# Ledger of designs, part 107: designed miniproteins, single chains

Each design is a single chain, and the fold is of that chain. pLDDT is the mean over its residues in the fold that is shown.

## One batch from the design tools (miniprotein)

Design m3733
Fold by ESMFold2-Fast:
Structure m3733 (fold): chain A 81 residues (1-81)
Amino acid sequence: SSQSQQYYQQGLDYYRQGNYQQAQDYFRQTIDLDPHGTFAGGSSRALGVILDRQGNHDEAQRYFDRHRQLGQQNPDSVSAR
C-alpha cells in the first residue's frame, strides 16, 4: 500500500503552496513509514531544500546525504582498466 506515496504527495502539495511547516511534517512522516523506499529519497531531498532555505544547514546536509545514499548506484563489479 502506498501510504508513503500519499504523504509524499501531500508534502509536495504543501511545498508548492509555500506551507513549509506542513510540507516538512508530511515528508518526515513519509520517511518514517518507508525509510528506504523511493519516496524517502524524494522526501529527504525536499526536506534538505526547505531546511537549507530556513538556515538549518547542518540538518539540511544530513537529509541531502541521505537522499544521495538512497539513490546511489554502487556496481558490484565492473571490468575496467
Scores: mean pLDDT 78

Design m3734
Fold by ESMFold2-Fast:
Structure m3734 (fold): chain A 69 residues (1-69)
Amino acid sequence: MEENLRLAAETVIKLAEKYGLESDAKRLRDAIERGVSPGEMARLIGEAGRKIREKLGTSSLPLGKPVKL
């Protein structure tokens, strides 16, 4: 698997776990273990990323301070 795709998948897995998207995190882990095609991996990353963005979108509505060092 391309290293860049693997790193992207690992990052998305961590974010998915953080936002309670365990099934998406598991699917990405299973895909890494199976060595799926770059196209399939990109599709799975896109799917999980879309769901993470939906979860992050709600953070713009609740009152919160988005500060990161």
Scores: mean pLDDT 72

Design m3735
Fold by ESMFold2-Fast:
Structure m3735 (fold): chain A 62 residues (1-62)
Amino acid sequence: ASELVMQWVKDQLRLVGDATEEILKAKKAGDLDKVEQIEKDLKQQSAKMKQDLDKQLASLFS
């Protein structure tokens, strides 16, 4: 329900914020490989959180 969506939004904002800080640190160090890895990890974590949300919503609507 709406509570699950609100929690997902909060989790996404935290995840993006944390990843942005780590990306900035890696860029400052000149580690482009680490930047790419953080971006990949962010995408995978975000996708997992969305799948978990979709599963919960499907359970409530079915």
Scores: mean pLDDT 80

Design m3736
Fold by ESMFold2-Fast:
Structure m3736 (fold): chain A 90 residues (1-90)
Amino acid sequence: SREEADKVAEEGKKEEDEEKRREYNIEAWRLLVPEVEEALEREKENITLEDIEDAIENLRKQKAAEPDERAREVYDELIKIFEEYKEKLK
């Protein structure tokens, strides 16, 4: 949830170890993944197939530029959500 993501992000801001701060930031981002699914369902009447295809392309480009494997896994989860939504739109 957003509240859980916000809490993890705030804990990350307090962390002095750069690696642990990165872990908190990635975990906070991962906690936002279910909110993307909920947002797609709420906005379903306003979302076109082209919007979904553009989102997938953008996520793939961002993943390709991401050096952290843990962050790349979050991109993979997001791409999967958009690909599954695209399949439902057909």
Scores: mean pLDDT 79

Design m3737
Fold by ESMFold2-Fast:
Structure m3737 (fold): chain A 96 residues (1-96)
Amino acid sequence: VRPVLSPEEEEAVKYLLEAFRAALAGDREAAEEAAEKAVEAARKAGMSEEEVEAIRADIERMIDAALAGDIASAVGALLRAIGLILDHALEKARAA
């Protein structure tokens, strides 16, 4: 089995999950702190400015939906953000 994710891409996903958990717990401050770390990890992974902004927008939707109790919308936004990271990892693997 070949690793698909770089350490930075793995960190971005881990911080996305931390932001999601904090938002579900009603802790906006912890969710936003984890979100910032996820965005920084995505930048370190070599994602473009447009890709990073798309992830940030999905994270904001995820946090707002989770805090409002809209779990379906929160999960949808989380999966979109993870998908962007995975697409970047797969394109990098195809270029290698």
Scores: mean pLDDT 84

Design m3738
Fold by ESMFold2-Fast:
Structure m3738 (fold): chain A 66 residues (1-66)
Amino acid sequence: MLPEVESRVVGDRVEVTLTAEVSEPGRHTLSAVVELPDGSTVRAEVEVEAPPEPGTVTGTVVRPLP
């Protein structure tokens, strides 16, 4: 499962939002490595609960800026 990744800077932190389409209900782990504008990278990983029908799930992870 390949998540879509959005990141935004909030003060001294970065918020990473992971979104994926899932076909199976239950818990899914979304993970991605995000490259920041300064060239550094952060790994984001979040567990999300999917409904019993196919759809999108989303989760947000907060990481400190370098």
Scores: mean pLDDT 74

Design m3739
Fold by ESMFold2-Fast:
Structure m3739 (fold): chain A 61 residues (1-61)
Amino acid sequence: SAEDVLVRIAEVEIEELLADESLSKEEKIQILERALQHAREKGYPKLAELLEKRLQELRAE
């Protein structure tokens, strides 16, 4: 599906975001929270699940 393509793109983009040493943990959380809100508004449940999981992992660091 189109969402499955978006999820694969998001996996790469999230790894790049998390590896970015120029961004604080708080800035990374804010970016992921905005992406999650957008995924929910667009009705992309698989993308929302990925973003929720990554947010939980980042907050636990």
Scores: mean pLDDT 87

Design m3740
Fold by ESMFold2-Fast:
Structure m3740 (fold): chain A 88 residues (1-88)
Amino acid sequence: GEKEFKELEELVEKLKELIKKSKLSELEKEIVIGMLDLALAIGKLINDPVFAAKLIKKIAEQVKPYLPEEYKEEYEEILEKLEELSSK
């Protein structure tokens, strides 16, 4: 419910900060961040935090190869938390 969406919002904010530190172009960063916000909005619209978590994780996985090595561990921890939220 609302608690799960609050956790997703916190994870998305952490993802955004790490994406901003990635090797992606500024335009690519804006697109990915926009996709994460849209995924959250869709999840809230349909009241499905599990679906939102799955979609956010799929988007975030695409950024992983572009992260500096120093941020990869923190990013993987966020992906693991998204996987936990996406489990039934």
Scores: mean pLDDT 88

Design m3741
Fold by ESMFold2-Fast:
Structure m3741 (fold): chain A 99 residues (1-99)
Amino acid sequence: SEKEEIQKQLEEYFKKVKKLLEAMVEEGLLSKEEAEKIFEELKKLVEEIIETEDKAVEEKGQALWKEVWDKLIANTEKGVKALEKAGLSEEAIAGLKKA
């Protein structure tokens, strides 16, 4: 079904974010506790997106990404290494290097 396809796409996207959070913990950009909190909020957002199609869910996602991004740019050398370990696109890595 369409909902199952959307769910799989979101789960694949958030698997990449989980890898990024784990890499950020390894590089010392996040504590394990901070990474676990962000991951739990991502899990809730996936469930809310599937159930509600609410714009408020998009705003929560943007706020979580800003927290992650602020940590990545706080130490760009470690941030680049975390993005590379997570297997994120060259464009994302280039964006961080520019910051």
Scores: mean pLDDT 71

Design m3742
Fold by ESMFold2-Fast:
Structure m3742 (fold): chain A 82 residues (1-82)
Amino acid sequence: MKKKLVEEVKRAFDRAIDAVSDDPAVVTGLASMKVSTIKLIERGKFDEASASLRSAGDFLASLGHDKESAELYALADKIKKA
């Protein structure tokens, strides 16, 4: 269900943003990725939404946020299978 996927994506990005809340530039980047990913899901572009989540996961991993990165990668896999 698209609504449930949007809620899961929103919560995962909100958790990632909270984890990096001390870096305004990183917060801004994640907030932009969150908005873009949700719009892709709402438009039924699940492959692009999955790619967007992987990109956000790569960004978090590059900053050492491996736990938050893993959560976004798991959502990317889940959305691609939906």
Scores: mean pLDDT 82

Design m3743
Fold by ESMFold2-Fast:
Structure m3743 (fold): chain A 86 residues (1-86)
Amino acid sequence: MYQVTVRVRFTPGTSREVRESLARALVVAMESAGGTATYEVGPDSAVVTGYFPDLETAQRAARAAEEAIRGGGDAVASYSIEVRPI
């Protein structure tokens, strides 16, 4: 089993609605790869954590998350994606 952790730092002044929308989009994108994901949204950041059966599925989830982050445009100041065995 593999864990994928996506950490997003938002551009200062990004609304709560935009932050929650991107976090939900990340969950949908990651789960479409074949696992489960949950999210937490803070005032300036979001963390999405997903669990996947194998490395190939986890890597697909990471790629889907990266594409969703790219779609967030100017709302995203920085991000990181970590894939690890558990």
Scores: mean pLDDT 87

Design m3744
Fold by ESMFold2-Fast:
Structure m3744 (fold): chain A 87 residues (1-87)
Amino acid sequence: DSNIETALGGYAVARAVANTLREMAKKSSPELQKRLLEYAEEAEKLAQEIWDALSDPEKAKALGEQAKRKSDEMLTEGKAAYAADQA
């Protein structure tokens, strides 16, 4: 089912982003660590929402597409902040 495939794609992206943000947080200043962990928690919540919605393929797909966009945004912001923190 293409809807479920799209949903699982968003789930995988959100989980990967959460893991990446947590790894960056370990090497960050205390202020940045807090922000990166907040982003990671949001990404995990997005993944959980998709998982919980898998019985409704259309809803799961919409959540997956949204989760991918939001997770990509959080990763972009997190990477920029991390680069500045490391400089």
Scores: mean pLDDT 89

Design m3745
Fold by ESMFold2-Fast:
Structure m3745 (fold): chain A 102 residues (1-102)
Amino acid sequence: MSVDELLKEAEKLIKEAEEFIKRLQKEVERARALGYDDLADILERLIKEIQELIKEIKELVKQLKKDPNNEEVKKKLQEKLLELEIQLGLGLLVIGVFNVVS
């Protein structure tokens, strides 16, 4: 993957993740209102994990823009983007189960 392609992918995934956090926050409010406090705690933890990944990815993007030939930063960015995609998938699964069984 080229640096330009990787940076575009990172920007797109960050935007999707920030929109997904807003959805997760609404699901936390819904879980609390229904008395599912343990589920709300799980969703709040997931929000924090996604927020931390976004922060790490933004810093790696900044580093890669300063030094596009830094293969270590490039590899780390690719790894963190994959971790973010996995966390987003997990969040969708948790929301899906909650909406079926609640």
Scores: mean pLDDT 86

Design m3746
Fold by ESMFold2-Fast:
Structure m3746 (fold): chain A 118 residues (1-118)
Amino acid sequence: MGEPVVQVSEPVTLELEEGETKSATFEFVNPLPVKARASVAVTAKNVGEGKAKVTAKVYVNGELVAEKSAVVGEGETATLILSAEVEPGDKVTVEVTVEALEGKAVVEVSVAVTFTPL
């Protein structure tokens, strides 16, 4: 008893022309009957020819608890690691915002959350 639980999103592809901003939202619930650490891994891969800024925000029951950003160029992958403490049944919302800084960006976003009992 006390094994971590991993939940993984389906990947979402965001296509952006220069200067555009798009967001994807991913929702998870702590399935454990105990308080847990939610370790959030956001993976953003730019398969476009441009450059994009990726911002990940983590909300617990609608409250912003963590935020990180990275820039991804052509063919680059960024992994953003964020964490939060969550009670049983708490909702973890991950909002990933992508802004095309230069040229056309095509960013594939996926999110994995590991719930580790505390």
Scores: mean pLDDT 89

Design m3747
Fold by ESMFold2-Fast:
Formats: sequence, structure tokens, C-alpha cells
Structure m3747 (fold): chain A 103 residues (1-103)
Amino acid sequence: MTADEALEAIRRGDLLAAAVGMASLIADAGRYDAAVELGTELGLPQMGKKVEELLKKGDVEGAGFMLALMILQAGVSPAEALSILGRLLGDEELAERAAALLE
């Protein structure tokens, strides 16, 4: 899944597809630590660690399901979560594109 596919999932309100897209972006970047940092930012560090564990096992779909649950528990929009993730990955363009969906 690409950044564009994750953004499209957010636009149509598909939280699970958006979360799987975020998991794929973390895996592609090789930045599994970003899952832990995202969990910490959202106040759910234990769930972030579980996402990292699943990604290290190559379970991108399972990591996406856990990310979707984490976003729901945190009470944030998937656009806000993707914007935070973009910053954590050092992808300022992705962070800005996701933030634009909040307007």
C-alpha cells in the first residue's frame, strides 16, 4: 500500500484500510520504532509496542488491525494519526498532506 492509498482510505472513512496503509509505510521505511513513538504520542505506548512486534514478524495486516484499534482508543482521526506518523518518519510532505484532510 502506498501513501496515496492510505490518504484515499482516510478520505472515504475506511479506518482499517488507512491503518493497514500506515503499517505498510512504517514497514517500507524500516522504521519500526515509529510505531512505538506513535503509540506514545497517542497515550497508548503498550499498543505501539504491539504494532512494532507485529511489524518485526512481517505481519503488516495484523499491525494495521492493532493500529486501527489504537487510533479508536486514542479518539483521534486517522488523518491526525497519519500526520503524526509522517512527522515521525521524517516525511514532512506526507504529514502536510494528511493534515490537509483535517480541514
Scores: mean pLDDT 86

Design m3748
Fold by ESMFold2-Fast:
Structure m3748 (fold): chain A 74 residues (1-74)
Amino acid sequence: SPEIEETIKELKEAVKKGKSKEEIENILKRHLVKASPEDREVLVAGYKVFEEALKEGKSVEEAVEEMIKKIEEL
C-alpha cells in the first residue's frame, strides 16, 4: 500500500530527526485519516505495539522500530 509505505518512510525520518512520542503519534494520526479501512487496521496494530513498547520502558527509537516491524509483517 502506498499509504503504508509513506507512513513507514515518514516514521523512519522522524526517528533520525529525534522526534518525540507526541510527534510520532501525530504522524500516525495524520496517516490514519487518509488510510483505507484495511490500511487503518494495519496502522492501528502498529500503534498498539508502539504504545506497549513505551510502557515496557523502551526508547522512542526502539518503539518505532517494533511498530514498523509489526506493520511490515501485516
Scores: mean pLDDT 86

Design m3749
Fold by ESMFold2-Fast:
Structure m3749 (fold): chain A 82 residues (1-82)
Amino acid sequence: MEEERKRKIEEQKKNIKKEGERDVFLALMFGDRETAERVKKLYEEALKNLETDPEKSKQLIEEARRLFDEAMQRRFDELEKL
């Protein structure tokens, strides 16, 4: 049913938005503005593609998470050496 599919998409959008907002905030606070902007754009593009191309949306989220993880790891490595 279309209603059930809509509910599933809404739930996925809510989860993606929540996770994206958290990752962008953390990247901005502990990483750098460039990384935060890239992560934000990837999550925004993922949300735009969720209904039309869920596989592309998934790939964009994975790319955003990878970029975020690399930036955070770099920051933590820097702090550990100090």
Scores: mean pLDDT 78

Design m3750
Fold by ESMFold2-Fast:
Structure m3750 (fold): chain A 67 residues (1-67)
Amino acid sequence: MLEEKKKEVVEEGLKKFREAMKEGKSTGDAIEQALKVIEEKSKELNLSPREKAEVKFETIERIQKEL
């Protein structure tokens, strides 16, 4: 199970991905923006490097499922 903080970061990343896609950005650009948001939010919530990697993996996996 993901901790509440990790879930929050994943949802923020997915939100940014969906916003970028609605703006007509490429899938690659939308993923890049989502990963940037994950990096920034992970720093705010003091996630470890391992937890940040888990969040990035989960976000990419969910994005691929939506494609």
Scores: mean pLDDT 80

Design m3751
Fold by ESMFold2-Fast:
Structure m3751 (fold): chain A 85 residues (1-85)
Amino acid sequence: SIEERAKELIKRLKELLEEIKKLGKNVSEELVDEAVKLLKEARELGNKGGISDELGEELSRLSVEVLNALVEAGYSEKAEEARNA
């Protein structure tokens, strides 16, 4: 379901957020590319609808936090790619 996919995205984005914060500029390009992919999927899911307001708010807040962590890690161009998708 869309709701189950939103919960999976939230779980994985939380894991990626912690890894990006921990590694900073030493984060692998593989993890950065995964984060960008999941951020794009989160945006599509939010636009499609069918999730609760609580899940939508958490997914939106978490997406902003991951975007900010990517910028701080030196991946501003990757963050813009994810934002503009």
Scores: mean pLDDT 86

Design m3752
Fold by ESMFold2-Fast:
Structure m3752 (fold): chain A 85 residues (1-85)
Amino acid sequence: DRELALEAGELLTKEDPELAQHVGNLGHQLAGLPPSASPEVVAEGLIALAEYQGVSVADAIRGLGLGISSENPELSKKLIELAEK
């Protein structure tokens, strides 16, 4: 879901720009896209990461939220809530 990925990209770039760059760079390497920290590019990175993992975009976003729950509990909660919307 491109709209869901874009919302997650916007949230990541606003709340944790370093994590947004990491997700964008990783996803863009998988998709062959140029790296960037814009919400649109992070969204494309999330879609590519979800496809690479064989999961839905919502599941990829939820997994990312769970993975950062100890480091950034507020962003974790927002990502999980977005994925379950």
Scores: mean pLDDT 77

Design m3753
Fold by ESMFold2-Fast:
Structure m3753 (fold): chain A 74 residues (1-74)
Amino acid sequence: SNAEKERLKAIYYAAAAILMTGLELEGRVSPEEARRLFEEVKERIDKAYKESNTVEEFKQKALEIIDEALERAR
């Protein structure tokens, strides 16, 4: 349902924020880089939310987005 996707979107936003903060605290990215990565992840998650017809499709896309962002943080 859309309610399930909405809740999941909020969870992924929180997860992305925590992960980007962690990378910043570990010195892997600057504060500016962490913010840019977070904003990019949010935009991609929003797009996945709008374009996904099922909870499973949205979950798969959101996790891929987060994983790609972590790889780019290097």
Scores: mean pLDDT 82

Design m3754
Fold by ESMFold2-Fast:
Structure m3754 (fold): chain A 76 residues (1-76)
Amino acid sequence: SMEEEKLLEFIKEEAKKLLSEEKYKLLTDRNIRLIAQFVKTFSGAKNLEEMKEAAKKLLEDWISKLSVEELKSFLS
């Protein structure tokens, strides 16, 4: 859907800003979809704006703080 595509693009752009180049390279299209699915399933967000906020918080508070090895494990 258009809403899902907007969420995926948002996650990709926010990750590019927040993560090191080494970590960002781990975020394939498949892994970005995994993050989007995680947000949709666990955040309780009701709309695109809330999903974007939840995704940004997940990237800032958790994913950005993981080591490269921890991030690889999370994405597996």
Scores: mean pLDDT 82

Design m3755
Fold by ESMFold2-Fast:
Structure m3755 (fold): chain A 87 residues (1-87)
Amino acid sequence: STSEFIGRMIQAIMSAASPLLDLDERQAVNKELIEMGKKLLEEKASRDEIYQRFVEFAERLAKELGSKQLLDEAKELLERVVAEWEG
């Protein structure tokens, strides 16, 4: 389902970002991702649109934290989620 796809996208970004964030920062980022996911679901966004929005989120977060490694790891995990849902 689209909601499960979004949930996996959220988990992908949190997995990449969590080691660079304290508890309060993790909660804030997770809330932003959940809110974005809810809006995408309400808008009936395509899988490509959802993927693009999560990539853009990861790019913004990576710039804010000064971590290219976060971006590279997040993109790899997001691409795995897409591959899993194209079968």
Scores: mean pLDDT 87

Design m3756
Fold by ESMFold2-Fast:
Structure m3756 (fold): chain A 108 residues (1-108)
Amino acid sequence: MEEDIEKARKFIMEYFGISEEELDEMIQKALTLPEDEINRALDEVMRLLEWAKAQGREDLAKLLEFLIENADLPEYRALIYIVTQKLSAPARAEFKKRREERLKELEK
């Protein structure tokens, strides 16, 4: 279990280009957040999982599934919050881009 959380942390650090110290600070801050803020992140991670699968991002999809499966543990909820905050802006931008591309296909 400790080895599994270390793998998740390493993936997040490599994927987002953040240091171990920066990730630790983010985790500490996330652990102090109100439960309603964490619950919103849990709702958003389900949408991000669908996005990752749609993009063929198998590595990211596996990470998100693993975090969701362990969301009963506070450390995993903190990681879900961090990942959703980091991905929500790029995911929204990609969703908008794909929507615009679909609209262009309908105009042909």
Scores: mean pLDDT 75

Design m3757
Fold by ESMFold2-Fast:
Structure m3757 (fold): chain A 117 residues (1-117)
Amino acid sequence: MVTLVESGGGTVAEGGSLTLTSTAEGPASALLGVTWYRQAPGKPREVIAAANSAAAPHVAGRVSSSVEGRTATLTLSNLEKSDTAVYYSDAVAARTDAPPGELLVGVTGEGVKVTVV
């Protein structure tokens, strides 16, 4: 079974920067099409970096994303108090132990809490 292990959350001062990572664990060779979401208290879920773009318009100058092998990285810079949220990664993982037609599996991380003070 493939899971996403997310890290890099915590409390950061306004104006600071933070890097979040999401790594596939288990029988996976790579992550594909990683999308990052966030959900702030009392607000709807928001796409931060879509699989086909570097960042959402709301944060385009302050967020960048990359994927290399089994690890996805989201870099947040010039943080604002409005960036306080739980950040989630959603990805397709390439399995190493599945037959053809089942090599790709959708996986979602549990979320990483970011608090800007």
Scores: mean pLDDT 76

Design m3758
Fold by ESMFold2-Fast:
Structure m3758 (fold): chain A 68 residues (1-68)
Amino acid sequence: SAAAERQAQADALAEEAERRAVRAILDGNGTEAVRILEETAKRLEELGAHELAARLRQSAAQVRRIYG
């Protein structure tokens, strides 16, 4: 179904954003990690994936708190 395809796309976007954010943190770039997570959360909201968007925003807040 279109809904299942959209959910799979949202899940893939969230997973990729988390991988990229981890890489940015390992490279010493917490600012880039926050940018990736917040940008992807906005895209997830546009797809209607509100719970995944909230999760990525929580992760961005955590990164900002720990790594500045």
Scores: mean pLDDT 88

Design m3759
Fold by ESMFold2-Fast:
Structure m3759 (fold): chain A 90 residues (1-90)
Amino acid sequence: MTIKDKAKLDVVFKVGLGEFDVPEEQRKKIREILGVTDEEFEEAREMAEILSTDEDQKEVFKLIDSANSYEEIKKKLDEFREKKRQERAK
């Protein structure tokens, strides 16, 4: 498995987590049990929104394919998420 394959699987996993719909009370309890933060759940939901369309999924995978290292993949994905976060926040 290549670093690009691992990055694509990580994205799919985060989308799955972001689509996991639980009420706020249960979310707080899960956060404490799993040691995950509200920020991590927010990032997962953001990834689910990014991959809501076939075009968004292709764009994300294209960004991963254009990178030559795990660090570059992470940076490109973080920048893409930040851009989408800003667009969503307005």
Scores: mean pLDDT 67

Design m3760
Fold by ESMFold2-Fast:
Structure m3760 (fold): chain A 64 residues (1-64)
Amino acid sequence: SMAEVRAAGLRAARVVARHLAATGRTGTVSITLPDGTVVTFEATSTDEAERYAAGAAAIDAAYA
């Protein structure tokens, strides 16, 4: 279902956000989800929670 695909996307976004926060990277981030959906968002902070929130919002918008 779309909900399951979206849930998988959110899990992937969290893993990516954690990794990017650990490396201190900022700027435009693009991730390809398991279903082939490409989601882009702006990583304006080195904080993991803020990166995840931005990624999650972008994924929510893509599946809206």
Scores: mean pLDDT 69

Design m3761
Fold by ESMFold2-Fast:
Structure m3761 (fold): chain A 56 residues (1-56)
Amino acid sequence: PPSANELLVDEAARRFGLPKSAIEDAVVLYIARDGELPADLSERLREAVRYFVEHS
């Protein structure tokens, strides 16, 4: 069965109209950079990562 995190990424992808893989990559980057995302990341993707973190 999918994990709670997998379901949350899927929901974020639907809410923000983004590929699931883009959100997964951004979340991995967020963790690797101690909560700092690159400045050139789209605002929509930043919002999707915030949504994931708030509901994790």
Scores: mean pLDDT 78

Design m3762
Fold by ESMFold2-Fast:
Structure m3762 (fold): chain A 56 residues (1-56)
Amino acid sequence: SIDDRIRQDIRDRIDSFRNFRDSAQQAADVTGDPSQQQTADQYDSMVRSMQSWYDS
């Protein structure tokens, strides 16, 4: 169904954003670049929002 496809797409997107978050966090930790920390925080926020919606 369309609902099943949407749920699968959201799971895939959550996983992708977790990877982007983790990569940006590692870059921030290595370089001390505040823009990388901001990117990590942005993706973490998106992951939390999407996960909350998915679990509803």
Scores: mean pLDDT 86

Design m3763
Fold by ESMFold2-Fast:
Structure m3763 (fold): chain A 58 residues (1-58)
Amino acid sequence: SEGARRVGEAAREAAERGLTPEQMADLIGKAIQDAGGSRPPDVETARDLAEAARRGEL
């Protein structure tokens, strides 16, 4: 759950700072890795998580 919050926060922050989709995916991937994975998933998985967080599901 804490990892999910970090991913959501990273997505929110990236959007607020006006980062590009690629930069947002990189930030989210880093947050996922720090939360519990030693190797982040691909960009599409990171985007799906960001969208879930944006909808308040994470």
Scores: mean pLDDT 65

Design m3764
Fold by ESMFold2-Fast:
Structure m3764 (fold): chain A 79 residues (1-79)
Amino acid sequence: LREILLDSGLSPEEVDEVLAKVEAGDVEGALKIFDKAWERIEPGFLAEATAAGADPEEVRRLLEESHEEAKQAIKDAGS
């Protein structure tokens, strides 16, 4: 889980907060922290990738896939 969250662009502090919520059995709280972090991460990645010549539509699709994968990993870890 930690590796997936770091690969998603979360800071070590944000990862620690998500893991603490999962360990406490608060999966909903963990997802809320991740979603807030994602609101920061998504525009930054999109802007950087687009500036590097990537197709914005393709980048958005990949970001959506990454977001869903990480959310599923949080749910699985808390189950």
Scores: mean pLDDT 79

Design m3765
Fold by ESMFold2-Fast:
Structure m3765 (fold): chain A 75 residues (1-75)
Amino acid sequence: SPEVEALKQEVEDRMARLRAELAAGKISPEEARARIRDLLVEAARRMVERQLPVEILVEHDEELDLDVLRVVPVP
């Protein structure tokens, strides 16, 4: 589904930009965690509203002390 791929790419892109901003010192770890929570809520909202056949995975990165979000299509 093009909409499923679009959501997956958007989440990956936003996570990559957030990590780059954190590495560059443009945002704090607290701000990074807040943005990740906002991204999770937004991705979940779009999944429900558009009835997308996806699962949102949340994995904790211990070194960065951040949650990593991934969108996975379900069969």
Scores: mean pLDDT 85

Design m3766
Fold by ESMFold2-Fast:
Structure m3766 (fold): chain A 62 residues (1-62)
Amino acid sequence: MKNELLDHKKLVEEAKFYLNRYKDPLIAKQKLIKHYKNVLGLDELPKELQEKIDEAFNEALK
């Protein structure tokens, strides 16, 4: 199963947006995670998506 929202480039752009908005990387990451939970209608994100978000934040913080 593949979701368009798992696109690395798009996730990096969203990570940068949340980092600019919230300033705290931990809070920004939590907000992005919550956003994807809401978009996907899930109580918890799949581990695969969680890892992609972590990778996107690592890239955005460079």
Scores: mean pLDDT 75

Design m3767
Fold by ESMFold2-Fast:
Structure m3767 (fold): chain A 87 residues (1-87)
Amino acid sequence: MEEKAELAERAAEMAEAAAEFAEKNKDKLSKETIRKLAKDAREVRELVEQWLEEAKKQGAPEEIIKKLEEAVERLEEAAKRLEEVGK
């Protein structure tokens, strides 16, 4: 689970970076590209939600559960930001 929590944190960081890049470069990126980034962020969030449920079922340490919960929230926010730019 620790490895999954670290991957989830990195995925959240990458999604946030993609959202920031898209917001700053919305005139240089196609709407199709931005929408694909939003979809990818949504799919990764769904995967991390599954890891969170698995972690809770396994009785993982609170630190691991918290990291996964934070990653889910961060991915949700990044996806929303990308969806907004992709309009």
Scores: mean pLDDT 87

